# Ledger of designs, part 88: designed miniproteins, single chains

Each design is a single chain, and the fold is of that chain. pLDDT is the mean over its residues in the fold that is shown.

## One batch from the design tools (miniprotein)

Design m3066
Fold by ESMFold2-Fast:
Structure m3066 (fold): chain A 83 residues (1-83)
Amino acid sequence: SAVEAVQAVLDKIEGVPEEAREAALAAARHAEAGDFEGALRSFSQANKLLSKEQAKAVADAILAAVELPEGARIALQYEASLP
């Protein structure tokens, strides 16, 4: 599941703020439910609190676990690429 994949990524990272962890897991839950707008919103919240490398790892975990429509996939990758 996307939630399990994101949790596994977060468990390998030391010092993740709790708010970032909660937002990243919320993004995974929304993606699994087919709520791609909710997934992108929650990911954007997590992205503000994570490093670029951490945000990319979370995005990659969601993309590997859930089949996203092309537009949602591109939007998630774009958000993860922001400074």
Scores: mean pLDDT 84

Design m3067
Fold by ESMFold2-Fast:
Structure m3067 (fold): chain A 81 residues (1-81)
Amino acid sequence: SAEELVEGILKAIDTRLKTASPEAAKILEETREKLLKLDPNDLEGIIELLEEAARKFRELGDREGYNLLATAAKEVRELME
C-alpha cells in the first residue's frame, strides 16, 4: 500500500540520517518533515517531493542520497500503474 511504502521510505531516511553529512542531513530532514505532512494518497505530491530531494542530492554530488530518493520516487510512481 501507499502507507506501507511511505513508512518504508521514512525508515530508509532515518537510517541514512545516522551517517549523513550536515548538508545531506538537512535535505533528508526537510524531506522527512514534508512527507509527514502529505496525504499518503497524494502520490503525485509524494513523487514531486522525492524527485526534488533527489535533484538536491545530485547537485550536492551525493550519489547514495540521489539513488535513495530517486528509487523511492520510482517505487511510488509504480503504484500509479
Scores: mean pLDDT 86

Design m3068
Fold by ESMFold2-Fast:
Structure m3068 (fold): chain A 85 residues (1-85)
Amino acid sequence: GPVEKAIKALEETIKYIKEFLEENELPEEVRKKLEEIIKKFEEILEGLKNNPPPEGSPLAEKLSEEIIKEAEEVKKEVEEIKKKL
């Protein structure tokens, strides 16, 4: 369902950022920004796991779409950082 897709997108994005931070030497400001994004996504992920919206509800679909979009935007930001290294 949409919630499971959002959970997967968050987990994959968190892993992607963590691997990027481990594999690259980054300016402190960039590192801190990415660590803050990880923390935010981990908090959202925990919230979804502990109190998921009702399955099949329009709210579940909309929230999941917004989360997936934000995860995609963050991946794009990491790719832009990578190009400048």
Scores: mean pLDDT 84

Design m3069
Fold by ESMFold2-Fast:
Structure m3069 (fold): chain A 57 residues (1-57)
Amino acid sequence: TEKILKEIENRPNMSTGASLAMEYYKKGLISEEQAREALLSVGLTEEQADFWIELAK
């Protein structure tokens, strides 16, 4: 999971990193907390991260 989060953080585009984090969350490869942290690390607000996580449910 840490390796996946590092990959997301190194993405040049915020949208690309967000999409990758959401894909891994939908597949159950990372937890909700890890997905939220990844989304925040690529520049989303807490509200945006929560919205994306809810959308994935």
Scores: mean pLDDT 70

Design m3070
Fold by ESMFold2-Fast:
Structure m3070 (fold): chain A 116 residues (1-116)
Amino acid sequence: KREEKKEKVREWIESQDFIPQEVKDLAIELLDDEELFNAIEMAVKAYFSDLPEEVQTKFMALLALAAAALILHEGVSKEEIIDMLVNFRVGEILARALAADPRLLPLFEELAKHFS
């Protein structure tokens, strides 16, 4: 169920104690934007469909946090983020977000262990 998936993503975002509350608050708000949530879900299914559902949920959370960081720190528009997600530029989103907010690094490390 979609709402259960959104709830799991929100719970995982809220559990990250090293990420600023303003970034977490915006990421959670972005999950309620159906167009952006659809783009995030599509990107995760396209790139990470072979990973367990629990890991896919964490990637959705990472993309929402990355989007929030880019909006807050770089002034990137929601429309630009959606365009990047649908045009297979997920790696660029993640790289730019990490450069904008290095506090995201532990999340990258947690998820990178699934790519061996």
Scores: mean pLDDT 81

Design m3071
Fold by ESMFold2-Fast:
Structure m3071 (fold): chain A 73 residues (1-73)
Amino acid sequence: MKSPLEQIEELVKKMKEILEKLKKGEISVEEAAEKISELDGKIFRIEQKYGPAPQKLIEEMNEIEEEIKKALA
């Protein structure tokens, strides 16, 4: 079974893939924001049970969310 850390790493990787698709114009900003929000919710549930993600992963998540916020503005 995947560890909590491995689960968070996979979810962050999926967030990066969504951001890359947005940058390529493969998905809308609204679709990207929805998918990122869903993945963020999954990470939040893991953190509630097992404690906060490592700082590096938190920074990567914040960078992705900031890029989406700029696109939504």
Scores: mean pLDDT 81

Design m3072
Fold by ESMFold2-Fast:
Structure m3072 (fold): chain A 93 residues (1-93)
Amino acid sequence: DFEKSLKDIIELAKKLNLTREQIAGLVASEVLELHYKYGEDFLKELLEKIDIKPSEETRKLAEEVVRAINPNPTDVQIELTAKLIEKIIKELE
């Protein structure tokens, strides 16, 4: 359940005062697990539902954490990871 996983990351980030980098790692792991289970088209559907523009800093971080797990990442994996990191960071502020 994607919505539950996102809430669990937010709750953990609040409880443990996680850094941006730690949050990014958790988000990248979730995105890549979703890709493995449901494929690229599922990630595209999620990407279309998220009306948030990630900063250049967040996009760079997303690329770094995704590439650490998957050396041949797709643009959709990176962009979804970036949008989710930005969404979580804004929720924590």
Scores: mean pLDDT 85

Design m3073
Fold by ESMFold2-Fast:
Structure m3073 (fold): chain A 90 residues (1-90)
Amino acid sequence: SVEEARELLERARELAKSDDPRLQAQAGILAGRAASLAADAGDRELAEEAAKLGIEAAKKALESDDLNVVNMGIAGALMAIGGAFQAGIK
């Protein structure tokens, strides 16, 4: 739902304020899920906002020496991109 997407995005935004790549990776995953939920609900603007955050968080997660953190960040970004793309095809 749009409400769930907004909640996940706000949580992702708080995590994304940290310089910790692990928290950035978590922010990316939450933002990716928010983008998918927003796309399913037809909220293009919310999906775009979530996608942008997911990509930015993934970029910061790439600074980590922990490959699991890097992989989480990349997965989140891919989900965010997919969600935004689907929302744009309305």
Scores: mean pLDDT 79

Design m3074
Fold by ESMFold2-Fast:
Structure m3074 (fold): chain A 98 residues (1-98)
Amino acid sequence: MEYTLERTVTEDNVVTVKITGKDGKVIEFSEETFSELSEEEKELVIKIAEEMEPLIEELAELAREGKLTVEKVRELQKKYKFTDVSLLKLVEEYEKSK
């Protein structure tokens, strides 16, 4: 399954998440608005989180080993068919600053 995830932090330190599926379905929520999602949207978010767990584990291991690069993030996102745009931007900025 293929998803695009965007995580943004506002000036008020509110974290907002936008998930876009292959079919163009968009789910947007924050910590405060998650409870306002439909049961179907909540189930989909939970399923996406479960499908992302192996990706998160590999990313955490790479970070611990000091091997987290844009190339490795893109490789893993392709492997798990999941794209985190905010994470890619963060890692790109980190590589450019080093």
Scores: mean pLDDT 73

Design m3075
Fold by ESMFold2-Fast:
Structure m3075 (fold): chain A 92 residues (1-92)
Amino acid sequence: DIKLVDSISEEDRKKVEKILELLEERKKNLEDKEKIRKLTEEISEILESIEGLTKEQLEEILNKVLEVLKEKVEKYGTEEEKAAFEKKLAEA
């Protein structure tokens, strides 16, 4: 789980909370490919805008995004997409 530290600005803390909310929403909507794509893009944009997070916190958020993407690929992806995703996850 992501720990928010007092050294993070209030603005960056709210961005992290928003990412967690979007991840939760994606988990509830795994069958809606278009919604998952939109939520993934929104999460990525927020991640790129955050500069107050430590590398460890950023990697933890990224790992949660990858877990949700893995669930999507397992449910809707081809065998080739599953293999490609697992390779990328191992390289991360």
Scores: mean pLDDT 62

Design m3076
Fold by ESMFold2-Fast:
Structure m3076 (fold): chain A 64 residues (1-64)
Amino acid sequence: SVEELKQRLLDYFKNVLGLTDEQIKKIEELLKGASEEDIRRVLQAINEADSIEDFLKKIEELKK
């Protein structure tokens, strides 16, 4: 489900990538109301990003 995908991504960001609580909150807000397509685009952004900062910029662009 979309909810399970969101939770898995947030857990990944916290436990694997070591993102700060502030960065996690921003990602949670961006994922609020996201569709399955939005989640897939987030996963693509993770694969294409060169850094955490680049990843966050890509996610913000996906909301436009």
Scores: mean pLDDT 74

Design m3077
Fold by ESMFold2-Fast:
Structure m3077 (fold): chain A 116 residues (1-116)
Amino acid sequence: SEIEELLEKLREIGRELKRLLEELEKASDEEKQKILTEMVAKVQEALALMFKLRDLLPEEYKPEAQKIISEFSTKFHEFVLASLTASKDEQIELAKEFLKFFEEALRKLEEIAKKA
């Protein structure tokens, strides 16, 4: 189904974000900004897919999905803002914390999709 295809794309982005985090941990100061920029781009792709997933859900589940997406979007904004002034070690910790929010948002969306 279209929902299953969107969920698989979100899982693929999750795997890519984990790879980018591993690269960030090994990166030079010059490379870390490129990696963070790529992570931000991947999360923006994920948000677009999450909104498409929401739109495919039955009307009764759309508010719950929207709440999850909104909470995740807020955490993403906080991550981006904090990363602008953070040290390399702080950026790695912020990225690890943010990945947990990504995984939790995906888990919650998968649970909603399973009920639909």
Scores: mean pLDDT 89

Design m3078
Fold by ESMFold2-Fast:
Structure m3078 (fold): chain A 64 residues (1-64)
Amino acid sequence: TGLAVARQMVDRNLEEAADEPAEVQRAQIDNLLAALVASGVISEAEAAELRAEADRRLQEREAA
């Protein structure tokens, strides 16, 4: 599904840009999800879920 592809893309971004500041990664993920919504791959609701998941993972990384 489009959601599964979007989740994989978010996961890859978090892994590949792990050395970037969390603020930069949040901006990259937000831009990626906005593009996927605009192209019809995922809905706004799905993008919000993925943003929340990514933010939790970045918060965990910042706390470690």
Scores: mean pLDDT 79

Design m3079
Fold by ESMFold2-Fast:
Structure m3079 (fold): chain A 74 residues (1-74)
Amino acid sequence: EEVEKILEEMKKDGLEPPDEATIARYERMIRGGYEGAGLPLPDEDTLRALAVKAAYLIQKWDKEEEERRSRLAA
């Protein structure tokens, strides 16, 4: 399943799975993005998968960006 695969990747990268509040926040943002772009809304399962994926990518990117800033600042 899509969500299961994302959670497994997060665990492999040493990241914690997002909590329900975080998932709900990303679902709201993704829904708003689709509505703003005039695109049809994805179904609830797809929205959940996208929200979990967004949390994973943002956490991974923030970690990499912090490392990059530390190298440039030091």
Scores: mean pLDDT 76

Design m3080
Fold by ESMFold2-Fast:
Parts: sequence; C-alpha cells; structure tokens
Structure m3080 (fold): chain A 66 residues (1-66)
Amino acid sequence: VGQKVTVTAKEDITATAEGELSLNAGETLTGTVTAVDDGGWILLTLDSTGEEGFIPLSKVTIEVVG
C-alpha cells in the first residue's frame, strides 16, 4: 500500500463491474497501490489521470518503481 508500481497485464482483463480496470495482454499502467483486498485484487490510482480501479493480481505482473 502506498507503493508506486508498474502493472503489466499477462492476459486480457475485462472489467466486469464499475470500478474495475480493463487491460489488453501486455498493456502497462503506472500508478500507486492504495488498497489490497483478500480476494487477490489491488486498487490502483493511475499517475496519468488520477483515476482509481481494481485489477486482479493473478493476471498481472507488478514492478515497484522509484
């Protein structure tokens, strides 16, 4: 929580609910992890837009930046 990260999708991710992020396989997002839930999701606040959304940890790689 509070870490700046680059998130890369390992596979296509489709948002199924409002507040979830969609990513194509190989797409990257940079932002801050603001929450982690026990279901294997993170809440990411995007550096470019300030938008926040949930992504599944099982479908992404995460690299700490800065």
Scores: mean pLDDT 74

Design m3081
Fold by ESMFold2-Fast:
Structure m3081 (fold): chain A 106 residues (1-106)
Amino acid sequence: METLEKLEEALKKHSDIPPYYISAYHLLVLEYLGKITPKEREKLEDLKKNHLTPEQIKLIEESARKIAELYKEMEENKDNKEKSLELAKKITEVEIELIEKLHKLK
């Protein structure tokens, strides 16, 4: 997938982005999907308190909400391979945009 190659390229360019941004993003997606465990929620609150600025939290939350909605739409269309591929591409594009925006805030 060309979009995955763009994600890999963005990650290589911005390898200096701290791992806690990606961790917070993944945990927020799980929270918005209602799939977060109590231990994962504890980790998310620690990341928000000790590792992220309010501006970074806002960007990650906005992106995680978009991704959670795309995952919900993908589950609703799980028997439609073309729609699932389209949604997966959109998810990757949102992740690339998040990486670029977080890099600018450093």
Scores: mean pLDDT 76

Design m3082
Fold by ESMFold2-Fast:
Structure m3082 (fold): chain A 79 residues (1-79)
Amino acid sequence: MEIKIFLEMKDLLSAIGAAISIMASGFEVGAEVRTKIGGTKVEATIRADDLTDEQLDAIFAEIEKMKSLAEKIEVEVKR
């Protein structure tokens, strides 16, 4: 399973915070996490073979917290 997350944040500090939060959420579930930061834009990829529904919900909840600081959020799930 692969979760691709693209964020465009309101400012650079919010982008850094979002990248850290996504990395932390991925590490808590034992997933492979890759992040790229380009100014206010964050691209993250979370990979694991068998995430539980509870682990997926936790990752999505973290993304939802970012909505107030984001100009754009896109999430793609690949199985």
Scores: mean pLDDT 81

Design m3083
Fold by ESMFold2-Fast:
Structure m3083 (fold): chain A 76 residues (1-76)
Amino acid sequence: MTAEEAYNKAVEALEKGDIRAAAQYLMRAGRLVGPEVFKLGAEAATAASNGDVERARKLIEQALKELEKLGIKPKK
């Protein structure tokens, strides 16, 4: 899986309301591009596990923004 594919899958999961899946795809992207994105994805997964969906969504959005800063754009 490429970082762009992980970005697309995270967005799709977020649109479906699958916050945990979105966080897991961001952790996968972070393993490819750098520790900051991985950390944000891991924190989002923890927030989702604790029922803090609003915090998890904010962390996911921040991770997607960090991916875009690194030049990782949607593949389509």
Scores: mean pLDDT 81

Design m3084
Fold by ESMFold2-Fast:
Structure m3084 (fold): chain A 77 residues (1-77)
Amino acid sequence: SEVDKAIDQLVSTLNQQGKTDQAKQIRDLAEQLRKAPGATDEFVVSVLNGALSLAKQGDFDRAVDMLRGALRYVQDS
């Protein structure tokens, strides 16, 4: 699954940077987003790739906030 691959890449990147709390938050949020009605795999992968870009820049809190924002967006749809 492209979603599983994207989650694993993001979580692995955070764990490599010692951001284990953020890695756990992101996994939990990504699983919620994946299960949300109306969240397509394309949308979930796009959000996870955006969060990965932020994490690679060292912007870990913005990576988490991106997933929270995506989850709110889907819940309001």
Scores: mean pLDDT 86

Design m3085
Fold by ESMFold2-Fast:
Formats: structure tokens, C-alpha cells, sequence
Structure m3085 (fold): chain A 66 residues (1-66)
């Protein structure tokens, strides 16, 4: 079903986002440069914002299919 496809896409995106966030967190932990750490934290926030936008669109599509 279309709803099942959306759920699978959401699961896959969440998994990919978790991996990206983990990688950024590791880079922050290894960085000794405050400027680089600031850039990496900004990148992490961007990823979180993208995930939130996807969640909002996902909720709209799920509601349309109910």
C-alpha cells in the first residue's frame, strides 16, 4: 500500500539520518578547532531541521491516506 511505502521510506530516512548525525558527532568529538566544531554543530542542526521538515511532510501524506 501507499501508506506502507511511506512508512518504509520514513524508516530508511531515519536510519540514514541517525548514521549522519553519529558521523557528525564523532567529527565534533575529534575536532580540536573551535571554529570547526561550530561549523559541525551548524551542520548537525541543519540535519535535524531537514528531519523535522520531512516529518511534517510525512504527517501530511499519512493524513491524506487515512
Amino acid sequence: SELETLKQEAIQRAKEMDARLKEVDERIAKSTDPEEQARLRAEKQRLIDEANEFSLEYQKKVEELR
Scores: mean pLDDT 83

Design m3086
Fold by ESMFold2-Fast:
Structure m3086 (fold): chain A 91 residues (1-91)
Amino acid sequence: ATVADLPKLTPEEREKRLAAIREVRDRWMARYEAENDPAGLRRVRQLAEDVEKAIRAGAPVEQLEKMVRFYAEALGLPEELVRDFLEAIRA
């Protein structure tokens, strides 16, 4: 099936995933702040903002996963960070 054939997230599924993504965002932002890594902080904030916007638009889980993986490759994100975001969107 194409992305267009996938079901959109329900309001309850959106709220659950938004809460999970915000929790992952806050943990990684705190980590990068402690490490004095402004580039890492900006990358996490950018990824979280774009994922949150997609969730609010009702994007299906498969689209959210592709977005996270694309950012991982494009921005050189740590595997642990990518895993945390993927687990949050699969919640």
Scores: mean pLDDT 81

Design m3087
Fold by ESMFold2-Fast:
Structure m3087 (fold): chain A 82 residues (1-82)
Amino acid sequence: RAAELLREVARLARELADALAAGASDAEVARLRDAALAALDRLAEVDPDTAAAFRSGLEAAVARRDAEGARALADAALERAA
């Protein structure tokens, strides 16, 4: 369950990173951010500390329009899912 949720977070963070790198609209970035936050809310039911850390990283990456930060978050989530 946690591994499945971490893979979903990784997928959404990767899509967010690609969108940020491509200069996507604020609406598309918000859509991907909201989807990732929803996945993190589900992860918080199983692993609240990991969910809180990834939420902080996601919000920071979105606020800074940081594609590299979002990609690093995706990689970290995928590693934790292994």
Scores: mean pLDDT 85

Design m3088
Fold by ESMFold2-Fast:
Structure m3088 (fold): chain A 91 residues (1-91)
Amino acid sequence: LPLEPEEQKKLEEYSKKARENPEATRAEFERIAEAVEEEGKEVEEKALKLKDKKEALELAAEVLRKGVEKAGVSPEVREGLELLAEAELKA
C-alpha cells in the first residue's frame, strides 16, 4: 500500500480495534453510509447548478464531512476511513 509509515501504523491500530469488535465497527460504517446518503440528497439540486469542478469537489468533500459528523462515529473510525480513502486514491 502506498501509505507513509506513520499512516500505515495508524491504519494497523484501527484494524486491530476493528478485529476486537467487528459488530460495532460494521454498525458505525452503516451509520456513516446512511448519513452520507441523506446529506447527498439534500445537496443534489445544489450540485446540479455548479459549473466549476472545484466547487463540485468542495461540495462533495463537505457532504462526506457532514455525513461522518452526523453519524456520530468515533474519531478513530473517521481517521481510519480517511486513511483507506487516501490509499485507494493513490493505488
Scores: mean pLDDT 62

Design m3089
Fold by ESMFold2-Fast:
Structure m3089 (fold): chain A 60 residues (1-60)
Amino acid sequence: MEKLAQEIFDAVLSSESSEEAGQNATKVMTKHEKENPLDMDQLNEVSREVERLMEEARRK
């Protein structure tokens, strides 16, 4: 969970726009899901954490 959220956040942080960030996040999520499939609850938690980190970064 935490590692996946961090990898997604890093991909987002490296992105130039919110749209690109979403694409990069999806790419990381898809790759991870193939190796470590997540249920809906875990996916929701990861998305929520990533969104929180993104919002915090955007505020700055």
Scores: mean pLDDT 72

Design m3090
Fold by ESMFold2-Fast:
Structure m3090 (fold): chain A 81 residues (1-81)
Amino acid sequence: KLRDVVLGLEALITRYDAGLISREQAVEELQKLLKEAGYEVTPEEAERIFDAVRAALDAGKSMDELVELVKKEIERIQKKK
């Protein structure tokens, strides 16, 4: 579920900002979260989603806005296949 992906992503961003995980580890964990939700993404695509959600969190976007952001990014990825 995309909401579960966003919750996991928020936790990954928090751990990354605290210096507890590397950027590479955060991207790998995001790929796993997306795969559990039924979406295959490349490391580059996962990195773009990570950066987009992190920027949206910094901008004070709501959970529903973050879910829509991730949904739109996945739709863009699917359209390129």
Scores: mean pLDDT 82

Design m3091
Fold by ESMFold2-Fast:
Structure m3091 (fold): chain A 85 residues (1-85)
Amino acid sequence: MKPPELSPEAKKKVEELVKKAKEYSEQGDKAEEQGDKKKAIELYEKSYELYEKASKLAREAGDEWLEGVLRVAAAVLKTVKKNIE
C-alpha cells in the first residue's frame, strides 16, 4: 500500500526546503535588479536544487501530487536561469 500523504517529519522538511528555495529566488531577483547576472544565476541555481530536493523527498514519502508541484517550481527556475544567459 502507498499512503497518499506526507509524514509530519517529511512535510516539515519539505516546508523548510521550500522556504529556503524562495529566499534564494528572492535574492536572485535582487541580484538581477542590481545587474549582477552571474550572482542571480547562482542564486536561482541554489533555489532550483532545493526545489528538486524537496520534490524527491515528497516522492519518497508517497505524495506524487506535491512532487509534481515542486518539480514545476524547479522547472520554472531552470527556465528563468537560462533566459538570463
Scores: mean pLDDT 79

Design m3092
Fold by ESMFold2-Fast:
Structure m3092 (fold): chain A 97 residues (1-97)
Amino acid sequence: AAAEAAARLDAIVDEAIERLRELVAAGADPMEAGAAEVALAVLLVVARKEIAAGRPVEALRAAAEALRRHAESSEGEIAEVLREAAERLEAAAEEVE
């Protein structure tokens, strides 16, 4: 369960970061995308620590909530990437239960 939750978290965060980089290459604001990447990196560290502490479901749900909040302060396609990542984290939480 913990290893599966960590693997799903890594995959979702890595895909979100790749999509943000593709948006920057297509002309998105590099400062806004950079702020989103930092938020994803911090979230990954916090969620991995909680998974290791025996709280994989809670960690994934908390991560999803944090990304939804960050998406509210972002615009356009960057906000969409963060919302999609949040939805995937919530789905992953249900699957690892």
Scores: mean pLDDT 85

Design m3093
Fold by ESMFold2-Fast:
Structure m3093 (fold): chain A 99 residues (1-99)
Amino acid sequence: SEAARKEAAKKALELYEKLFEKFSEIVKERGELTIYEALAIILKEEGRNHSPEEVKEIMREISEMIHNKEEPEKIEEFAREQGLSELEIELFKYIALRQ
């Protein structure tokens, strides 16, 4: 539903802000990380083992689908096939639009 999608988008924004906070903390301890390395760490903490390279590939494909004006349902179906949750799908779409 549209209401559920708006709530998911708001939660994805909150997760993105938390990701940047966590990214900044990790960077202070370990040097610079890519956004894909930071995302892979977050996904692993949620029980999903994606490499940074796999995350980068998923992000590039989502970005291409968005630029080609693919239906939202088709983008979401692709992301679910990659093992992403609804909140993670919204986070990836948000990041893809900001790149």
Scores: mean pLDDT 76

Design m3094
Fold by ESMFold2-Fast:
Structure m3094 (fold): chain A 79 residues (1-79)
Amino acid sequence: AKEEIKKLMEEAADYYEKQGMTETAEKFRQGAENLDIETAEKAARYFAELERRRHGPERAQEVLDRYKKIIEEYKKEQE
C-alpha cells in the first residue's frame, strides 16, 4: 500500500509538471515524500476524472474505487 500511495502522488506530480504546473507538481511530490493521505485522495480523484473524459464514468469509478481501496489499506497499516 505505501509504495502504491507514493507512486500515485509521484505520477500526479509528473503529469502536472508536464502541463507546466510546477507549483502543483511540487505539492504532489511533497505529499509523496510525507505520504499525505489528503494529497493522495486528490491525486486519485484527478486520475479518475481523466479516465471519465477518456473512457466514461464507469471506468472513472473503477479507477477511483481502486485507489480508494489502496488508500484505505494504507490507513489501516498506520493504525
Scores: mean pLDDT 79

Design m3095
Fold by ESMFold2-Fast:
Structure m3095 (fold): chain A 99 residues (1-99)
Amino acid sequence: MEKKREKIIEIFEETVEDTPLTRKILELLREGRLEEALTLAHDALLEDPTDENAWLGLATVLALQGKYELLPELLKLAKNVGADTSKLEEFVEKLLSLE
């Protein structure tokens, strides 16, 4: 039952760039602190709504919460704010394949 959570976190780690933000999000995700990870990703998007790494973090938290139906909507929002969604599109498709 842990294998699905581990796979989601693995896909996130493989997709994101290594930054202080993504390192902290990874630590929180591995500890199961989804609310704190969500807050960090959301705060990063408030500062820079085009930050694809922050969108990837938000998508990962939603997937770990089982909210897969929100992933296509999240992708549309990222596209509408002018973010580069190349990685996010591939990432969302991978996450939806785990549902």
Scores: mean pLDDT 83

Design m3096
Fold by ESMFold2-Fast:
Structure m3096 (fold): chain A 84 residues (1-84)
Amino acid sequence: MEELLKQIEEEIEKLKKSGQERVDDLTRAAGEEAREYARQLKKENPEITDEDAETLMNGRVARARLEAQKAIEEEIQKKKDELL
C-alpha cells in the first residue's frame, strides 16, 4: 500500500512538472496570438492606444493561462480521486 502511494505521488509530481511546462507552452503560444490580435486591432482601429493594446494582450494571456492551469489541475485531481 505505501509503495503504491509513493509511486502515485511520484507520478503526480511528474504530472505537475509536465503540466507546468504545458501551461508555459500554451501561455507562450497565446502570447504570440494575442500580439498578432492586438496588432490587427490597432491596424483596423487607430484610436486604440498602445496601453489599450497591452491591456488586451495581457488579458488574453492571463485568461489562457488560467484555462490551462484549470485543465491540468482537473487532470491531477482526477488521478487523485481514482486513488481515493
Scores: mean pLDDT 78

Design m3097
Fold by ESMFold2-Fast:
Structure m3097 (fold): chain A 73 residues (1-73)
Amino acid sequence: HMEELKERLNELLLEGIREFEEYMARTTDREELERALEVLEGEVEKLREAGLLSKETEERARRFIREAREALE
């Protein structure tokens, strides 16, 4: 049960990152994007603290957030 839930949550997070990439491609408001990235980072941290993220998924999400923030400079 819990192992399946963890797997599904990791899949949903990766899908959410893909959707966020599309959102960034269509949104030109830097302040809005920065706020959205803060929300995403907070959710990733909560899932990590709860032990629901694989190391691979966490690394991929953190890399995306870092690169996205750098792109907004």
Scores: mean pLDDT 78

Design m3098
Fold by ESMFold2-Fast:
Structure m3098 (fold): chain A 71 residues (1-71)
Amino acid sequence: MTFEEIEAELRRLGELYLEQAEKLLKDPNASPRKILATVTVALFASGFDPELRERALKLAEEADKKIEEMK
């Protein structure tokens, strides 16, 4: 596996998990732990790409707020 192939794979995973995290944040039945886990994976998968990283950080902030609201 080349570095380019790794980057492409990470980008696909990052986009996938970001989409899943957004859906979970919109779902009133989603567990806080599941939201946090999905967002965490998205952060790690998107850390190499500035745009994906910024989007992941924003979703992490939204996840924290939603978890606080569930308390």
Scores: mean pLDDT 76

Design m3099
Fold by ESMFold2-Fast:
Structure m3099 (fold): chain A 76 residues (1-76)
Amino acid sequence: MTEEERKALLEEAEEHKKKADEYAKNRDDPEAQKKALEHTGLAIRKIAELVIEFGNEADKADARARLAALDALEAA
């Protein structure tokens, strides 16, 4: 992974987190709550990609386990 790709992933994760926070503020709107969860999941995936590339072996294993758990939740 290049430094440019790493910066892009961080910016994408931060933007998804920002959108999730904005949607979460509208707690009385079920559609906004769904969008908040979608953007939270996307932010987690981008951070996990960074951890898998640059983390130590324990952090990489944890990140892979979290991605698998997120995939299982989204499939249910």
Scores: mean pLDDT 78

